Designed miniproteins, single chains, continued (3). Designs and how they scored, part 92

Each design is a single chain, and the fold is of that chain. pLDDT is the mean over its residues in the fold that is shown.

## One batch from the design tools (miniprotein)

Design m11183
Fold by ESMFold2-Fast:
Structure m11183 (fold): chain A 117 residues (1-117)
Amino acid sequence: MEEELAEKAAEAVAKWLHDAFRAGGATSRYKTLPVNTPRDELIAAAKKLLDEVNEPGAVGIAASGKEVTDDKIIVRVAVAWKTPDGKWVLLEGDAEADKEDPEKITRVDFRALEPLP
């Protein structure tokens, strides 16, 4: 596995989401986790980052590189988000980055999992 490329892609995805949420007025924290971090650990990391902010509009983002193919890098992402209207949301998804340019995000696909407490 191309661990360095996967780590660069994970950082790029986390940073892209961080910047997008900040542009929307959110207080954002993000971190990358080692390649192939288990799903439950990724979700727990996002929730922990959110808890550390503890304010309306807060978001915690965790990303981990999952797979490197010939043309793309797959990154798993968890986002724990306290929306400006006071709702709690957990999102999970996969992002794809270009293998020759790991900072170029080509696709992001998110699904809502459940409301957070």
Scores: mean pLDDT 77

Design m11184
Fold by ESMFold2-Fast:
Structure m11184 (fold): chain A 64 residues (1-64)
Amino acid sequence: MAQEASERLRRMADLLEPVDPEASEELRRLAEQTPTLSDEQAEQVLDDAETRYSDLVLEALRAA
């Protein structure tokens, strides 16, 4: 689960790079951190990131 959360955070970072490079960098930091966390903590980090960056993700998908 922690590895899945890390991979999803990295995909979000890649998606957001052309729209918001700063958000992309934050997501990459979170992705690096998640493998050191418990599965529950990794899921919480992923859920928080998805909530915080949902508008940017929608913008990036619309631009694609």
Scores: mean pLDDT 78

Design m11185
Fold by ESMFold2-Fast:
Structure m11185 (fold): chain A 80 residues (1-80)
Amino acid sequence: SAAVEAEARELIERMLEIYKEMSNPETSDEEAGKLAKEFNKLLAEYQALLATLPSDVALALKRRLFEGFLKIDRETLEKL
């Protein structure tokens, strides 16, 4: 449903924000640990939602998340 897709997109945005913060070299090890726990919780919710969607829609959302990770990794590399 459109509502489930919107919820999945919101989870992707939240996961990418957390991933970006974890990837920041200024983030402490303690804070990174807390962020990793929140990320894993959101990942479980995201996976559960994807299981309820048509395969083509689920694939598009997986691609969106993967592209988001690649963008953050590139931006992090450029700052090193």
Scores: mean pLDDT 87

Design m11186
Fold by ESMFold2-Fast:
Structure m11186 (fold): chain A 87 residues (1-87)
Amino acid sequence: GAAEARRKGEEGERLGKEGRGGEGGRKAAEGAWLASQAKPPSAEAARAALRGGLAAVKVAKGDEVPVAIAGALMGIGALFDAGAESG
């Protein structure tokens, strides 16, 4: 649910702060996916996933860069899903 999605986004941000861009990006992407699947979609969880993806992008190197960017973009998509649900 939304709590699981938020936890994944928060894990992504923590991993990014530890310099683990690939793992942080993957966790952010998982959080974003779960945030979009929540009923209703969770803007709070989507924001956590975006923060996680951005933290991952700041430290990602080489092959980690695409997954970190994917996490951030999926976080943005999850925010749009949450916005669309209400109006």
Scores: mean pLDDT 81

Design m11187
Fold by ESMFold2-Fast:
Structure m11187 (fold): chain A 79 residues (1-79)
Amino acid sequence: AEELKKKLEELIKQIEGLTLNAEAQAYFDQGVKAFEAEDYKAAADYFTQMGRAALEAGNLEAAVLAYQASTVAKKLAEL
């Protein structure tokens, strides 16, 4: 559990270094709040929506990191 939490924290920090479009930023902010509330299912869903919004804006780097964050959050939700 702790290793997955650290991995998600690391992914969040990487995303914070990126410039996001407004829609992707809004979903990212909601995903981080859900993660802080330990609502990993909601966090996974928000990071998936962030990934889609980033991809639609042509930000492939942000989309890849968002989908990785969603996958880690989903694994945390299944514990």
Scores: mean pLDDT 88

Design m11188
Fold by ESMFold2-Fast:
Structure m11188 (fold): chain A 66 residues (1-66)
Amino acid sequence: STPQTLTLEFYDKDGTLIKVTLTVVDGKVTALETDDTLSEEEKAELKKTLDAVLANGAAVRAEQAA
């Protein structure tokens, strides 16, 4: 498998810019690195959303959807 690194930026509820670096292996998030400003609950929500998005994205990039 070929690990990929993705960087995402978004604003938290406090208006703070959060930068998240993901390591994706085989279309699945295997590591998530971020600033210490994200709560555990926010990280869980992020990981769930990103797993779904990356599963679709990885399938389109690595495999044909048709």
Scores: mean pLDDT 64

Design m11189
Fold by ESMFold2-Fast:
Structure m11189 (fold): chain A 92 residues (1-92)
Amino acid sequence: SISLSEEEREKFLREKEEELYKKGEMTEDEVEFIKAMREGDEEKAIEALQKLIEKENPEEVRKAVEEMRGDESLSEGVKRTLELVEKALKKL
């Protein structure tokens, strides 16, 4: 199997994020969130999520988070994102 090094994977993800942003398929706040998640910067990830939640309906986001936390099929990445979303909601 072809395995990418951790550095090559990080570079590829960074380039892909820039492509999506340039195409207008991702917002600035979404790009900031993904960068913070990749870098392990929980503080910046929460700040980006706060901006995203404020643009959406916070009550609908809260309801979706509670419904999704009971789902056994969720990936580790999604579960981590839900935890950060809850922290962002508490800071609002």
Scores: mean pLDDT 70

Design m11190
Fold by ESMFold2-Fast:
Structure m11190 (fold): chain A 80 residues (1-80)
Amino acid sequence: MTEWRLTPRLNDDGELVYDVTVTTDTDPEPRRFTLSAPSEEERQLLKQQLEELIKRFGVRLTLEPVVHDPSARPPTPVPR
């Protein structure tokens, strides 16, 4: 079974990026890559394209919420 997980984070430049992890039963190591979507318009377009990918390949997709509020603690701690 193939699963795509998108985790939002801020890069060193303060831009929003998505870390993509692809897990398959055929490969023991997950495949990882990063997608850049700095604007909200780009993020919505990316989400729409990923929905098309699911429709074509039957892949499970998990999109995690964006950490936007500076008072909110991210799941992965970052040095201050």
Scores: mean pLDDT 63

Design m11191
Fold by ESMFold2-Fast:
Structure m11191 (fold): chain A 66 residues (1-66)
Amino acid sequence: SAEELAEKVAELVAAGNFEEALAFIKEHLGEEAAKEVLRRAHRLMFHYGLSLGEAAREAVLAIITS
């Protein structure tokens, strides 16, 4: 499910496993989606003050549900 994918990415990112998180997104959603997730997560952290894990979860959900 979209929620399971988002949660897995959030867990990897919160653990500092950024390369594994990026590879996981690329495998399931593709290269372009991975770039969008990264861009959106950075925006959510820097402009809205979300935690790294929460920003990653929200970014993945937004891309999947678009």
Scores: mean pLDDT 82

Design m11192
Fold by ESMFold2-Fast:
Structure m11192 (fold): chain A 70 residues (1-70)
Amino acid sequence: SLDEIARKLHERYGVPLEDARKVAEASYKAALEGGQLAAIEAGLEVARKLGVPDEAGEYAGHLAYQEAQK
């Protein structure tokens, strides 16, 4: 779920839950439209806008792609 992705970003990278949800949602929408690379790119874009580490955006992209394949 997107809440599970957001929780993992919060626990692993210290991302505030509200920001983590925004990164997770953007990555998931991109995953549905364009696959894994699109998910990672969207996660990075939103992470950078929110001042969240790039690694959190990339990780969200990978998790969102896995979630989109269910």
Scores: mean pLDDT 87

Design m11193
Fold by ESMFold2-Fast:
Structure m11193 (fold): chain A 90 residues (1-90)
Amino acid sequence: VEKELKIERGDGTHFHAEGEVNGLTITVEVKVYRDPETGEVVKMEVTVTVKKNGETVYEAKATLTTKEEARAFQEEVAAKLKKILEELEK
């Protein structure tokens, strides 16, 4: 099944992505916080929401301060989304 992703990039500090899979709506929101002196990313706040027929069936939130934390969170969310999709196909 092909996943459709819509990625909206604002002023470079807020990102929104939405995808639909088998009647589920998956929304990813990322808020990026930068050091005003260096411009470097100091933290990111990520919210992943999965809805079925308008009802929230899964939500994950994380505050990420390193690229390694971001990768780990992405892998955890991907694994949980796969499990949710597999359980709905039963």
Scores: mean pLDDT 71

Design m11194
Fold by ESMFold2-Fast:
Structure m11194 (fold): chain A 84 residues (1-84)
Amino acid sequence: SSMEERELQRRMTILSMQSIALRTEGIILEKRGDFDGAKKAFEVAQQIDSLISQADDAINKGDLVSAKKKIDEAERIFDEFMRS
């Protein structure tokens, strides 16, 4: 439904902002010589970006079930990284 699509788009926007924040943190870590920390931040951001792209494709095809699963996965990956 339109309401479900809007909710998924809101969640994707939040994930996109979180991905940008992780890439920014990665740059800061790299400039400070923490190459391992930077690599991990960039890998997590890239994985989130990929899942957002897959969710967007699913929404465009009307597959809201698949879109939700990709968004749920991206949120889980972000949360796990933040708890590490």
Scores: mean pLDDT 91

Design m11195
Fold by ESMFold2-Fast:
Structure m11195 (fold): chain A 94 residues (1-94)
Amino acid sequence: NLTNQDLLNKAAMATMIKAPGPAIKYANKVLADPTATEREKALAHEIIGDAYELEGNPDLALKAYQNALAIYQKIGDTDGVKFIQRRIRRVQNR
């Protein structure tokens, strides 16, 4: 069975090759896994946001990034917060 880290790596690679459908599928599998850490869930929401931007769906991208932001804030990941805030600003300026 694939680990959550393996699934996140596959999802990230899918966004890099501009394949948003597979990226969303792999990320959603992480979100459905009760053993996924808060950090892994934040990364999954981030990747879903990136995938929706690739599809040209800024409203769905914004919601996904807001989900990632809430988790990064909850766990005190200041680098994650700053990174997602930049992505939110990018989407809002479209």
Scores: mean pLDDT 89

Design m11196
Fold by ESMFold2-Fast:
Structure m11196 (fold): chain A 103 residues (1-103)
Amino acid sequence: MVTVTVEGPKGKATVTADSPHRATIKVEGEVSAEEVARNAADAINSLTKGKATARIVSTSEKEAVIEVSGVDLTPEQVAIAAAMGAARALGGLENTKITIKVE
């Protein structure tokens, strides 16, 4: 399991991937889980040049789930790509702190 924590001016996101096909995002602060998840899905699609397809399959106020299909990624690659997108929603890469934990 891989957990990536993204801390920025607009809040915090915790991205967890336990498989190459699913990421769960939990958010705290002034951003919505939908906004963070949209940016995370866009980042997975962009960073893989469309070889992987990320889609939001559920959203609540504080939690979203993204499914990933297409090219085989590792859970680490999914979590990191999603976290880069989350950072954009939270104030930009230059203003965020990203912490990666592999369990």
Scores: mean pLDDT 82

Design m11197
Fold by ESMFold2-Fast:
Structure m11197 (fold): chain A 82 residues (1-82)
Amino acid sequence: SDESRRRFAELSASLIKELAGLSDEEAERFAEALARTYSVGEAQFIAGMLLNAKVGGMPQEVQREMALGLVRHALDSLKRLE
């Protein structure tokens, strides 16, 4: 559902804000990008991947690079809709 997709997008945005050092505005734009361009399954997968990376003891530099890559990809996808 659209609600589920938005919830997973918001969870992912909260996680990557922490990992990538995003501003509130950047985090909101990322959540919008996920909600508008990704399926429910894709948003759920991203949220799960970010949560597991944070909890699983992945090196902070690897977490940051992964988070920044996801942000860049999602924002590029959103920009193509504008």
Scores: mean pLDDT 75

Design m11198
Fold by ESMFold2-Fast:
Structure m11198 (fold): chain A 99 residues (1-99)
Amino acid sequence: SAWETLRELLEPEDLKALEEAREKGPEEFFSYSLDLLIRLLEEGAPEEHIEKLLKAFIQIHIRMKYEELGVPAPKEEELEKYAEETAPIVLERLKSTIK
């Protein structure tokens, strides 16, 4: 699952902060996720590492939005495909915001 990817790739402190942001809702989760990725990029994390995290964050965020709306989430395979297609675009935008 997306959360298993985060447990493998994130430091325990960052994972805990993400869990706390998740409890506050999808907007807070998304905001924290982007701030975390920007920090990791500025610290020189490999783009491949950032992209894997982005794919997981996108999947979790979409599921949270569907839960907020009270409708069934898309199938895991559909979320994975969407994240695979979307993550490179988001990564390029994040790279454009840091200097």
Scores: mean pLDDT 85

Design m11199
Fold by ESMFold2-Fast:
Structure m11199 (fold): chain A 99 residues (1-99)
Amino acid sequence: MEDRYARVTFTVENPETGEKLTLELDLLIKPDGSAYFLKARLTLETPNEVKEEEIDLPRRLVSPEDLQKFADFASELAEKLGGKLTIKRELLPKEEYEA
């Protein structure tokens, strides 16, 4: 596949309260390695409710500075919540975006 789709997931989980905050960033990766924002989704899970919001991002080139800002934000949230930060990177099948 020439174009690839990827997801970067930032998860902050507090095992004492059962609260979980998940930020998913969907990216389009071109054959030259450049990446573009597609969308973001923020999910807050508590024992009593799940709140999910999709964020439309302008389709533009993702800079290292953009990725660092998201990482810094997730790290600050993890520290403030006393939770564990997990960062996951995965390639998505083309069928999820081309179907």
Scores: mean pLDDT 71

Design m11200
Fold by ESMFold2-Fast:
Structure m11200 (fold): chain A 64 residues (1-64)
Amino acid sequence: SPLDATLELSEIIGTLTPEQAYVASQSYLNVITGLMSLEEARERLERAAGPEVARRLTEQLEKI
């Protein structure tokens, strides 16, 4: 569910550095407001936090 996806996003973000968490939170807000595509968010997250974290975060974002 979107609620479960949001909770999982919060858990993943909580494991990141402050800089990575900032990028993840901004990407989340930009995707849900339509300012950023899911693909653009994935690429940005991959640069900031690596491919595994980007995969996990974008998997949850896709469910919202």
Scores: mean pLDDT 83

Design m11201
Fold by ESMFold2-Fast:
Structure m11201 (fold): chain A 58 residues (1-58)
Amino acid sequence: MSEEQLRKGAEQAAKLEGRGQQAAAGRLLVDGINEGREKEAREALEEAGVLEQAFRGA
């Protein structure tokens, strides 16, 4: 995943609601970890305001 893809994915997750937001944000966090890009994934999710939701969905 590129940094641009992580930021775009986090922004798209932020537009979802409830469990859908948690699932999308959580998947992005897990994908970022698996690609060795956990720091960039966490930063993108935090900037989009969905990092806490990502932990609930992962």
Scores: mean pLDDT 81

Design m11202
Fold by ESMFold2-Fast:
Structure m11202 (fold): chain A 81 residues (1-81)
Amino acid sequence: SRELILRAIALTLRAIGAALDGYLTGDTAAAIAELRRAIAELEELMKEAEGEDLEFIERQLATIRERLRLLEERGPSPEAA
């Protein structure tokens, strides 16, 4: 479905933008929240997708999950203790 693919693309682009902003500014909390939201929304889209649409959304999810992992590897806020 074209609509599911377009929604998946929009969510992915928004998430990538948030991850890049978090990387550049060092404020990762907002970026992590946006990535988690995008993951949740893509997981909901997967419930409605099948075949090639499902495979496409799974690839977008993998991309966002990897970006989230990289942000989380920076650890908690430098002042967290």
Scores: mean pLDDT 78

Design m11203
Fold by ESMFold2-Fast:
Structure m11203 (fold): chain A 83 residues (1-83)
Amino acid sequence: SLFEFGRKKIDEAGANLAKAAELDPELQKELAEKMHEAGGYAAQGDWEKAIEVAKEAGKLASEESKPLIEEAIKKLEEALKKS
């Protein structure tokens, strides 16, 4: 179903965001808060809001974490396009 597909994409995005937080322990609290917020929107089916919050997290990340967050955003955008 569409919701099952969306949940799968959110889980994948969450894993990538978690890896980004592990690479930047100094930013862990800020990234964790943004990841929680994005996850909350995704759980409500608000993919567009989830993507916006994930993009905001990307602006806070170090150069080494940005690619992982960008990949997470792409997965969220895929969920939105299938909604």
Scores: mean pLDDT 71

Design m11204
Fold by ESMFold2-Fast:
Structure m11204 (fold): chain A 85 residues (1-85)
Amino acid sequence: SMELIKEAIDTSLSPEERLKLAESLSPKDALLTGQIIEGIGRVALGVANVLASKGYEDDPGVKKLKERGKELLEVGEKAIEHGKS
């Protein structure tokens, strides 16, 4: 769901709140939503790592992007596990 993706990237929501939204979905929808969120997290981490390798490792935006990427990856993985169980 686009709403869950939007909320997963919203800084006002905790990882627990995002997972709770995924848990309200059918297992199939939770699995798909988790896979999308995980994909977005991996892209964010990839971009942050490229920028860090170019000397921007101490940039606040790069640090925040890395943090958000890790959060999204964790939320996505937990939603996938929930969808499989």
Scores: mean pLDDT 73

Design m11205
Fold by ESMFold2-Fast:
Structure m11205 (fold): chain A 82 residues (1-82)
Amino acid sequence: ATTTNAALEKVIPQLKAGDKVIFNLFATNAPEQAVIDKLKAKGVKVGVITSGGFALDEENAKGITAYFKDNGLEVILEGQAG
């Protein structure tokens, strides 16, 4: 959502190649394409975790992980929080 994208925009200038950005996916959507493009340009690695145990959270995590990979981001972590 807009707030998440705004927070990422503030952090992106401070990121370096090889830095890790971990997304906690409890009822959240994937970042916008423009934000993903900026993360890719910085050469960061991303991780996706869920804080819920529902099948929908697992499917959402898989979908977002595929979306990141399809957009050229290196995904280093896929799993549940805990």
Scores: mean pLDDT 67

Design m11206
Fold by ESMFold2-Fast:
Structure m11206 (fold): chain A 69 residues (1-69)
Amino acid sequence: MEEEERRQKLIEALEKGDINDETVAEARKFIDERAELLKKNGYSDEEVERIKANLEKGLDALVAKYKAA
């Protein structure tokens, strides 16, 4: 609903290369919120940390790609 609309707008901004401190901060916040949701749904701390680390690596690679241009 409202969460899905915010998520979709963030994805569209990142796909268009609208990479700035605000969109990066929002993406990191979204990763943190997803990690907390996984913990609430019974995922282990170790598994959540692994998933979070993979998502953060993906975001860092995307940011580096656009900042290096």
Scores: mean pLDDT 74

Design m11207
Fold by ESMFold2-Fast:
Order: structure tokens, then C-alpha cells, then sequence
Structure m11207 (fold): chain A 94 residues (1-94)
């Protein structure tokens, strides 16, 4: 089930990046919409994650929200998500 958890988390985080990209490409896209998508994705992952994975996710999402609020490029958000994913993968492979 750890392999299945990792696969689900990876898919949800990749979906997050796609949704953020779509919002940023839209002339009607807002920071509030980006933050809502981050919260929605976090809530979905928390349903399948244990407490240790949740700690990594909370740190990752805090950094992602700060980047969104500061109008950082999507590439910086992708780096934070990639680093968080590597930590989750290392934890679940043990």
C-alpha cells in the first residue's frame, strides 16, 4: 500500500501543477483560485497519507502558498513540490 500511496500522491501533485498552470494561463485567474487548488489537493492527499507524510506535505504547502502570494514563477513552485515529493518517496520506501 505504500507504493499505491506514493503513486496517488504523485498523481495529485502533478494534477496540482497542471491546474496552477491553467489558472496562470487564464486572464481571469486569481491568487485566491491558486490557493484554493493547493488546499483542495492537500485535503485529498491527507485522506491517504499518514502523520509523517502529512508533516512533509504541510511544510511543502506552506512554502507553495508563500510562493503563490509573492507571485513567484511556476518553476519555483515545481521545485518545492519536487523536493517535497523526494522526501515523501524516501520515507515511504523505508
Amino acid sequence: SNEEKLEKIEKLLKELLVRLSEIRASPDGTVEQELAVVEETLARIKEVADEEVNKILEEMTKKVKELIENNAPLSEIEKVISEGMKKIEELLKK
Scores: mean pLDDT 84

Design m11208
Fold by ESMFold2-Fast:
Order: structure tokens, then C-alpha cells, then sequence
Structure m11208 (fold): chain A 89 residues (1-89)
């Protein structure tokens, strides 16, 4: 239980840090299409975070938590990719 809680907390912290960087880039960029992409990935990350927290609080199975952790990880990787593209522009 403590180990799972720590894993979730670490992933949520990583998510929070990425969201801060995405928000900074949204403020910096003048490209409307890129702003929309950044906002979309940030929204997807936030939704995945909420699902993970809700599942944990509702005592969902380890299999469900693992799937939601994987979903969040995929959204984080997508967000990082869009952020990298934004920073090159």
C-alpha cells in the first residue's frame, strides 16, 4: 500500500512539473495552433490525474491502477513531445 501510494505521488509530482512547463510555453508562444495543442495535452494529463486519484481513493484493483498509471505515463510522454516541438519553434 505505501509503495503504491509513493508510486502514485511520484507520478503526480512529475505530472505537476510538466503542467507548469506547458503553462509557461502556452504564455510564451504566439502560434495559435501550438497553444491549442499544448492546452489539449494539459487537459488530457489533468483528466488522467483525476482518474488515477479517484481510482486509488475508491480502492480500485491493482490492475485498474496499473492501467491508469500507464495511461497517465502515455499522456505525459505526449505532453513532453509537444512541449519539445513548441520549444524548437
Amino acid sequence: MDERKKEIQEKLLESSRLQVEIMREIRRTTDAALKARLRKVMSEINKANSKLIDAYLNKSSDEVIDKLLEELDKKLKKGEKVLEEARKS
Scores: mean pLDDT 84

Design m11209
Fold by ESMFold2-Fast:
Structure m11209 (fold): chain A 81 residues (1-81)
Amino acid sequence: LEEEYERLLKEVERLKKEAERLAPNDPEVQKTLLEVEILIGLARIYFGVSRLTGNDPELLEKAIELLKKAKEKLREVLESL
């Protein structure tokens, strides 16, 4: 789960950079990038709390779900370009 979280986080950050490079002046892309940043922030909070609570797998799974949602939003925007 921790390895999956770290791999997804890196992939989301790469897709975010790709969207910024391909459509830097698109307001819809900018809105999606802001939503993705919020999802990443929430995922980091769940991951941090999981570590404080003895690596609660439910909290780790929630963090992973948030990153998967961020990845899907980025892919949808990139596919529309």
Scores: mean pLDDT 82

Design m11210
Fold by ESMFold2-Fast:
Structure m11210 (fold): chain A 107 residues (1-107)
Amino acid sequence: AKEKAEKLREKLIEEVKAIKEEELAKADEVEAKAIEAVTEGLLEALKNILKSAEEAAKAYLEGVRKALEIYLEAGKISEEEAEETLALLEKTALAGAEKIKEEMLKE
């Protein structure tokens, strides 16, 4: 169970890295900075997911927050859109992390 969960986590980390490389190839400078921020949050979340869903959720939300700040400073989103997006993700992130952890540890 644990070994299978660790292998699945490693596979997801590699998939996130591959998606990052593909998206960075298409991204402008602002999008690239936002992708870097979200990816750092996702990778940190995946490192912690099996130990703590709360720590994983917090790492993900920090990455999202940084990406939203980058888009806001670039004038690509409104302050209201940034606040609404973050609030929605804050409500769902812990439940999502708990579900992912449960599915990874499931036989």
Scores: mean pLDDT 82

Design m11211
Fold by ESMFold2-Fast:
Structure m11211 (fold): chain A 74 residues (1-74)
Amino acid sequence: DMLERARQLIEQGEGALRSARGLRERGDEDSKRLDGIDSSKGAEYRATVDRLVDSGLEEARRLLSLGRALLKKA
């Protein structure tokens, strides 16, 4: 039970990390395209992506830490 819970948390954390990386990559490309059309909209879009990526990385870190702590106990 505890081992299975730890594995699920680690899998969720790894998934969140991959999602944040994908959002950063797509966001950087989209921001560059928007900058060529309207630099203010490009900047706003990048700021939104930065906030979402940071939130995703924090959640991933939390899940991985919790999962690893449970794995250490079991």
Scores: mean pLDDT 83

Design m11212
Fold by ESMFold2-Fast:
Structure m11212 (fold): chain A 67 residues (1-67)
Amino acid sequence: MLSDEEIEKLVGVPVSKIEEEGSAEVKALLPFIDVDRDGVLTREGIEHLLRHFGDEVVPYLREIIEL
């Protein structure tokens, strides 16, 4: 399970960074993530992924934090 602090670390990560540095599995999540006008991850997009896929996406979201 992601903590609220881990979600805050994900908010504002540029989609371009994920596309350049992320694994194929992480990149496959990009079409399902809401981004703002600047192409960064939003809290709503992250929470949507967690509700839809559950704990199965947590390792991939943690990968994004470590980029």
Scores: mean pLDDT 77

Design m11213
Fold by ESMFold2-Fast:
Structure m11213 (fold): chain A 88 residues (1-88)
Amino acid sequence: KEKELIELLTKTKKELEELKPSLSEEDQKIVDDTIDTLEEAIKLAEEGNVEEAINLALNALKYAIENSKDKKVIELAEKAKKELEKLK
């Protein structure tokens, strides 16, 4: 569970970083805020706080879905959210 969570969040962070150069300044800021929160979630998971990490990551992904205007960012966040919900 912990290993799978860290791998999922790390992969999602990397995929968001790869999208960032093609995004508007507004969407880049949303992606940066999302990545920062995912990094906090990864740290919590590494410390054994798996439940708190999952909740924080879900909130970050919901923020990206609700605030981004970029279809690829929204699709990536929705996919990651669905995978994350399976780890509950």
Scores: mean pLDDT 84

Design m11214
Fold by ESMFold2-Fast:
Structure m11214 (fold): chain A 79 residues (1-79)
Amino acid sequence: SALEELIRENEETIARAQATLAALADLGINNIPPPQALVEFMQQNKLGPSQLLQQLLAEIAAAQARLAEARRRLAELLA
């Protein structure tokens, strides 16, 4: 139960961070303005696009590492 919840939480964290990365990529590549909520978040936290990009990549990497470990533990318990 707790391990399956940890897996879900990390998958959701990755999905949210990847959605934000896609919005930043659309801005940089296609000149598509990001959602107003993202603009407001960046202004409130004083984050530029490059700084936010670095934070999102680090968050995804950390969540992927936690997810991989949680999945390994679940597989070992089911063996």
Scores: mean pLDDT 80

Design m11215
Fold by ESMFold2-Fast:
Structure m11215 (fold): chain A 61 residues (1-61)
Amino acid sequence: AAAREALRKAVEAHDAGDLPTTRRYVEQALAAGATPEEVRAIFAAHNLGRRDEVDALIDRV
């Protein structure tokens, strides 16, 4: 799904320190049907280094 692809790219951009690209992909994910709550949960897990949880949360979008 377009939302899942955008969320994976947002996480990758954040890992690279590219905050403007992260923001653009988050906006694309929201436009494609991701909720703000899903985005917050994904980045909370990402900030804790829980890669398996990040993948599981993205797969539920």
Scores: mean pLDDT 84

Design m11216
Fold by ESMFold2-Fast:
Structure m11216 (fold): chain A 128 residues (1-128)
Amino acid sequence: DPSRLEALRLLNALTEQRRKEVEENGNTLEAVDEIEKKIALELTEHARKNPSLLLGGASYASAVYYHQLGRLPLAALHVAAMYAALGKDPSLVDRFIEAAENGDEETMRRLLEEAERYMEELLKQILS
C-alpha cells in the first residue's frame, strides 16, 4: 500500500526532525513543547494532502497519550492531524488548531471528548 509506506516514511522523517530540533534548541519544557507543536502542525498539513487511515490512527494514539499527560494543546493538535488524515471537514480541523493556539482548555477538552466518541464508532465499523 503506497499510502501506508508514505505514512511510515513521514513518521520516520518527523522523528528525525524532532531529534534534530531538540539538539539545536535544547531540551527545556518550552523548547520541547514548541518542537512537538511544530511536528503536529506539519503532520496535519501533510495529512490534508495525503489522507490515510494509518496516519489517522497514529495521530489519535498521540492525542490520547498527550491528553493523559495533561498536555491539552498537543492532544488537540494531534486530533486535528487525525481528522485531516481521515478527510474530515477542514473547519473541524481548524477548530482544533484554533483552540490549541488560544489555550482554550474548555474547548479543547470538549472537542477531545467528541473525537474519542467518533473514533470509537469508526473503529467498531472497521473491525466489524
Scores: mean pLDDT 77

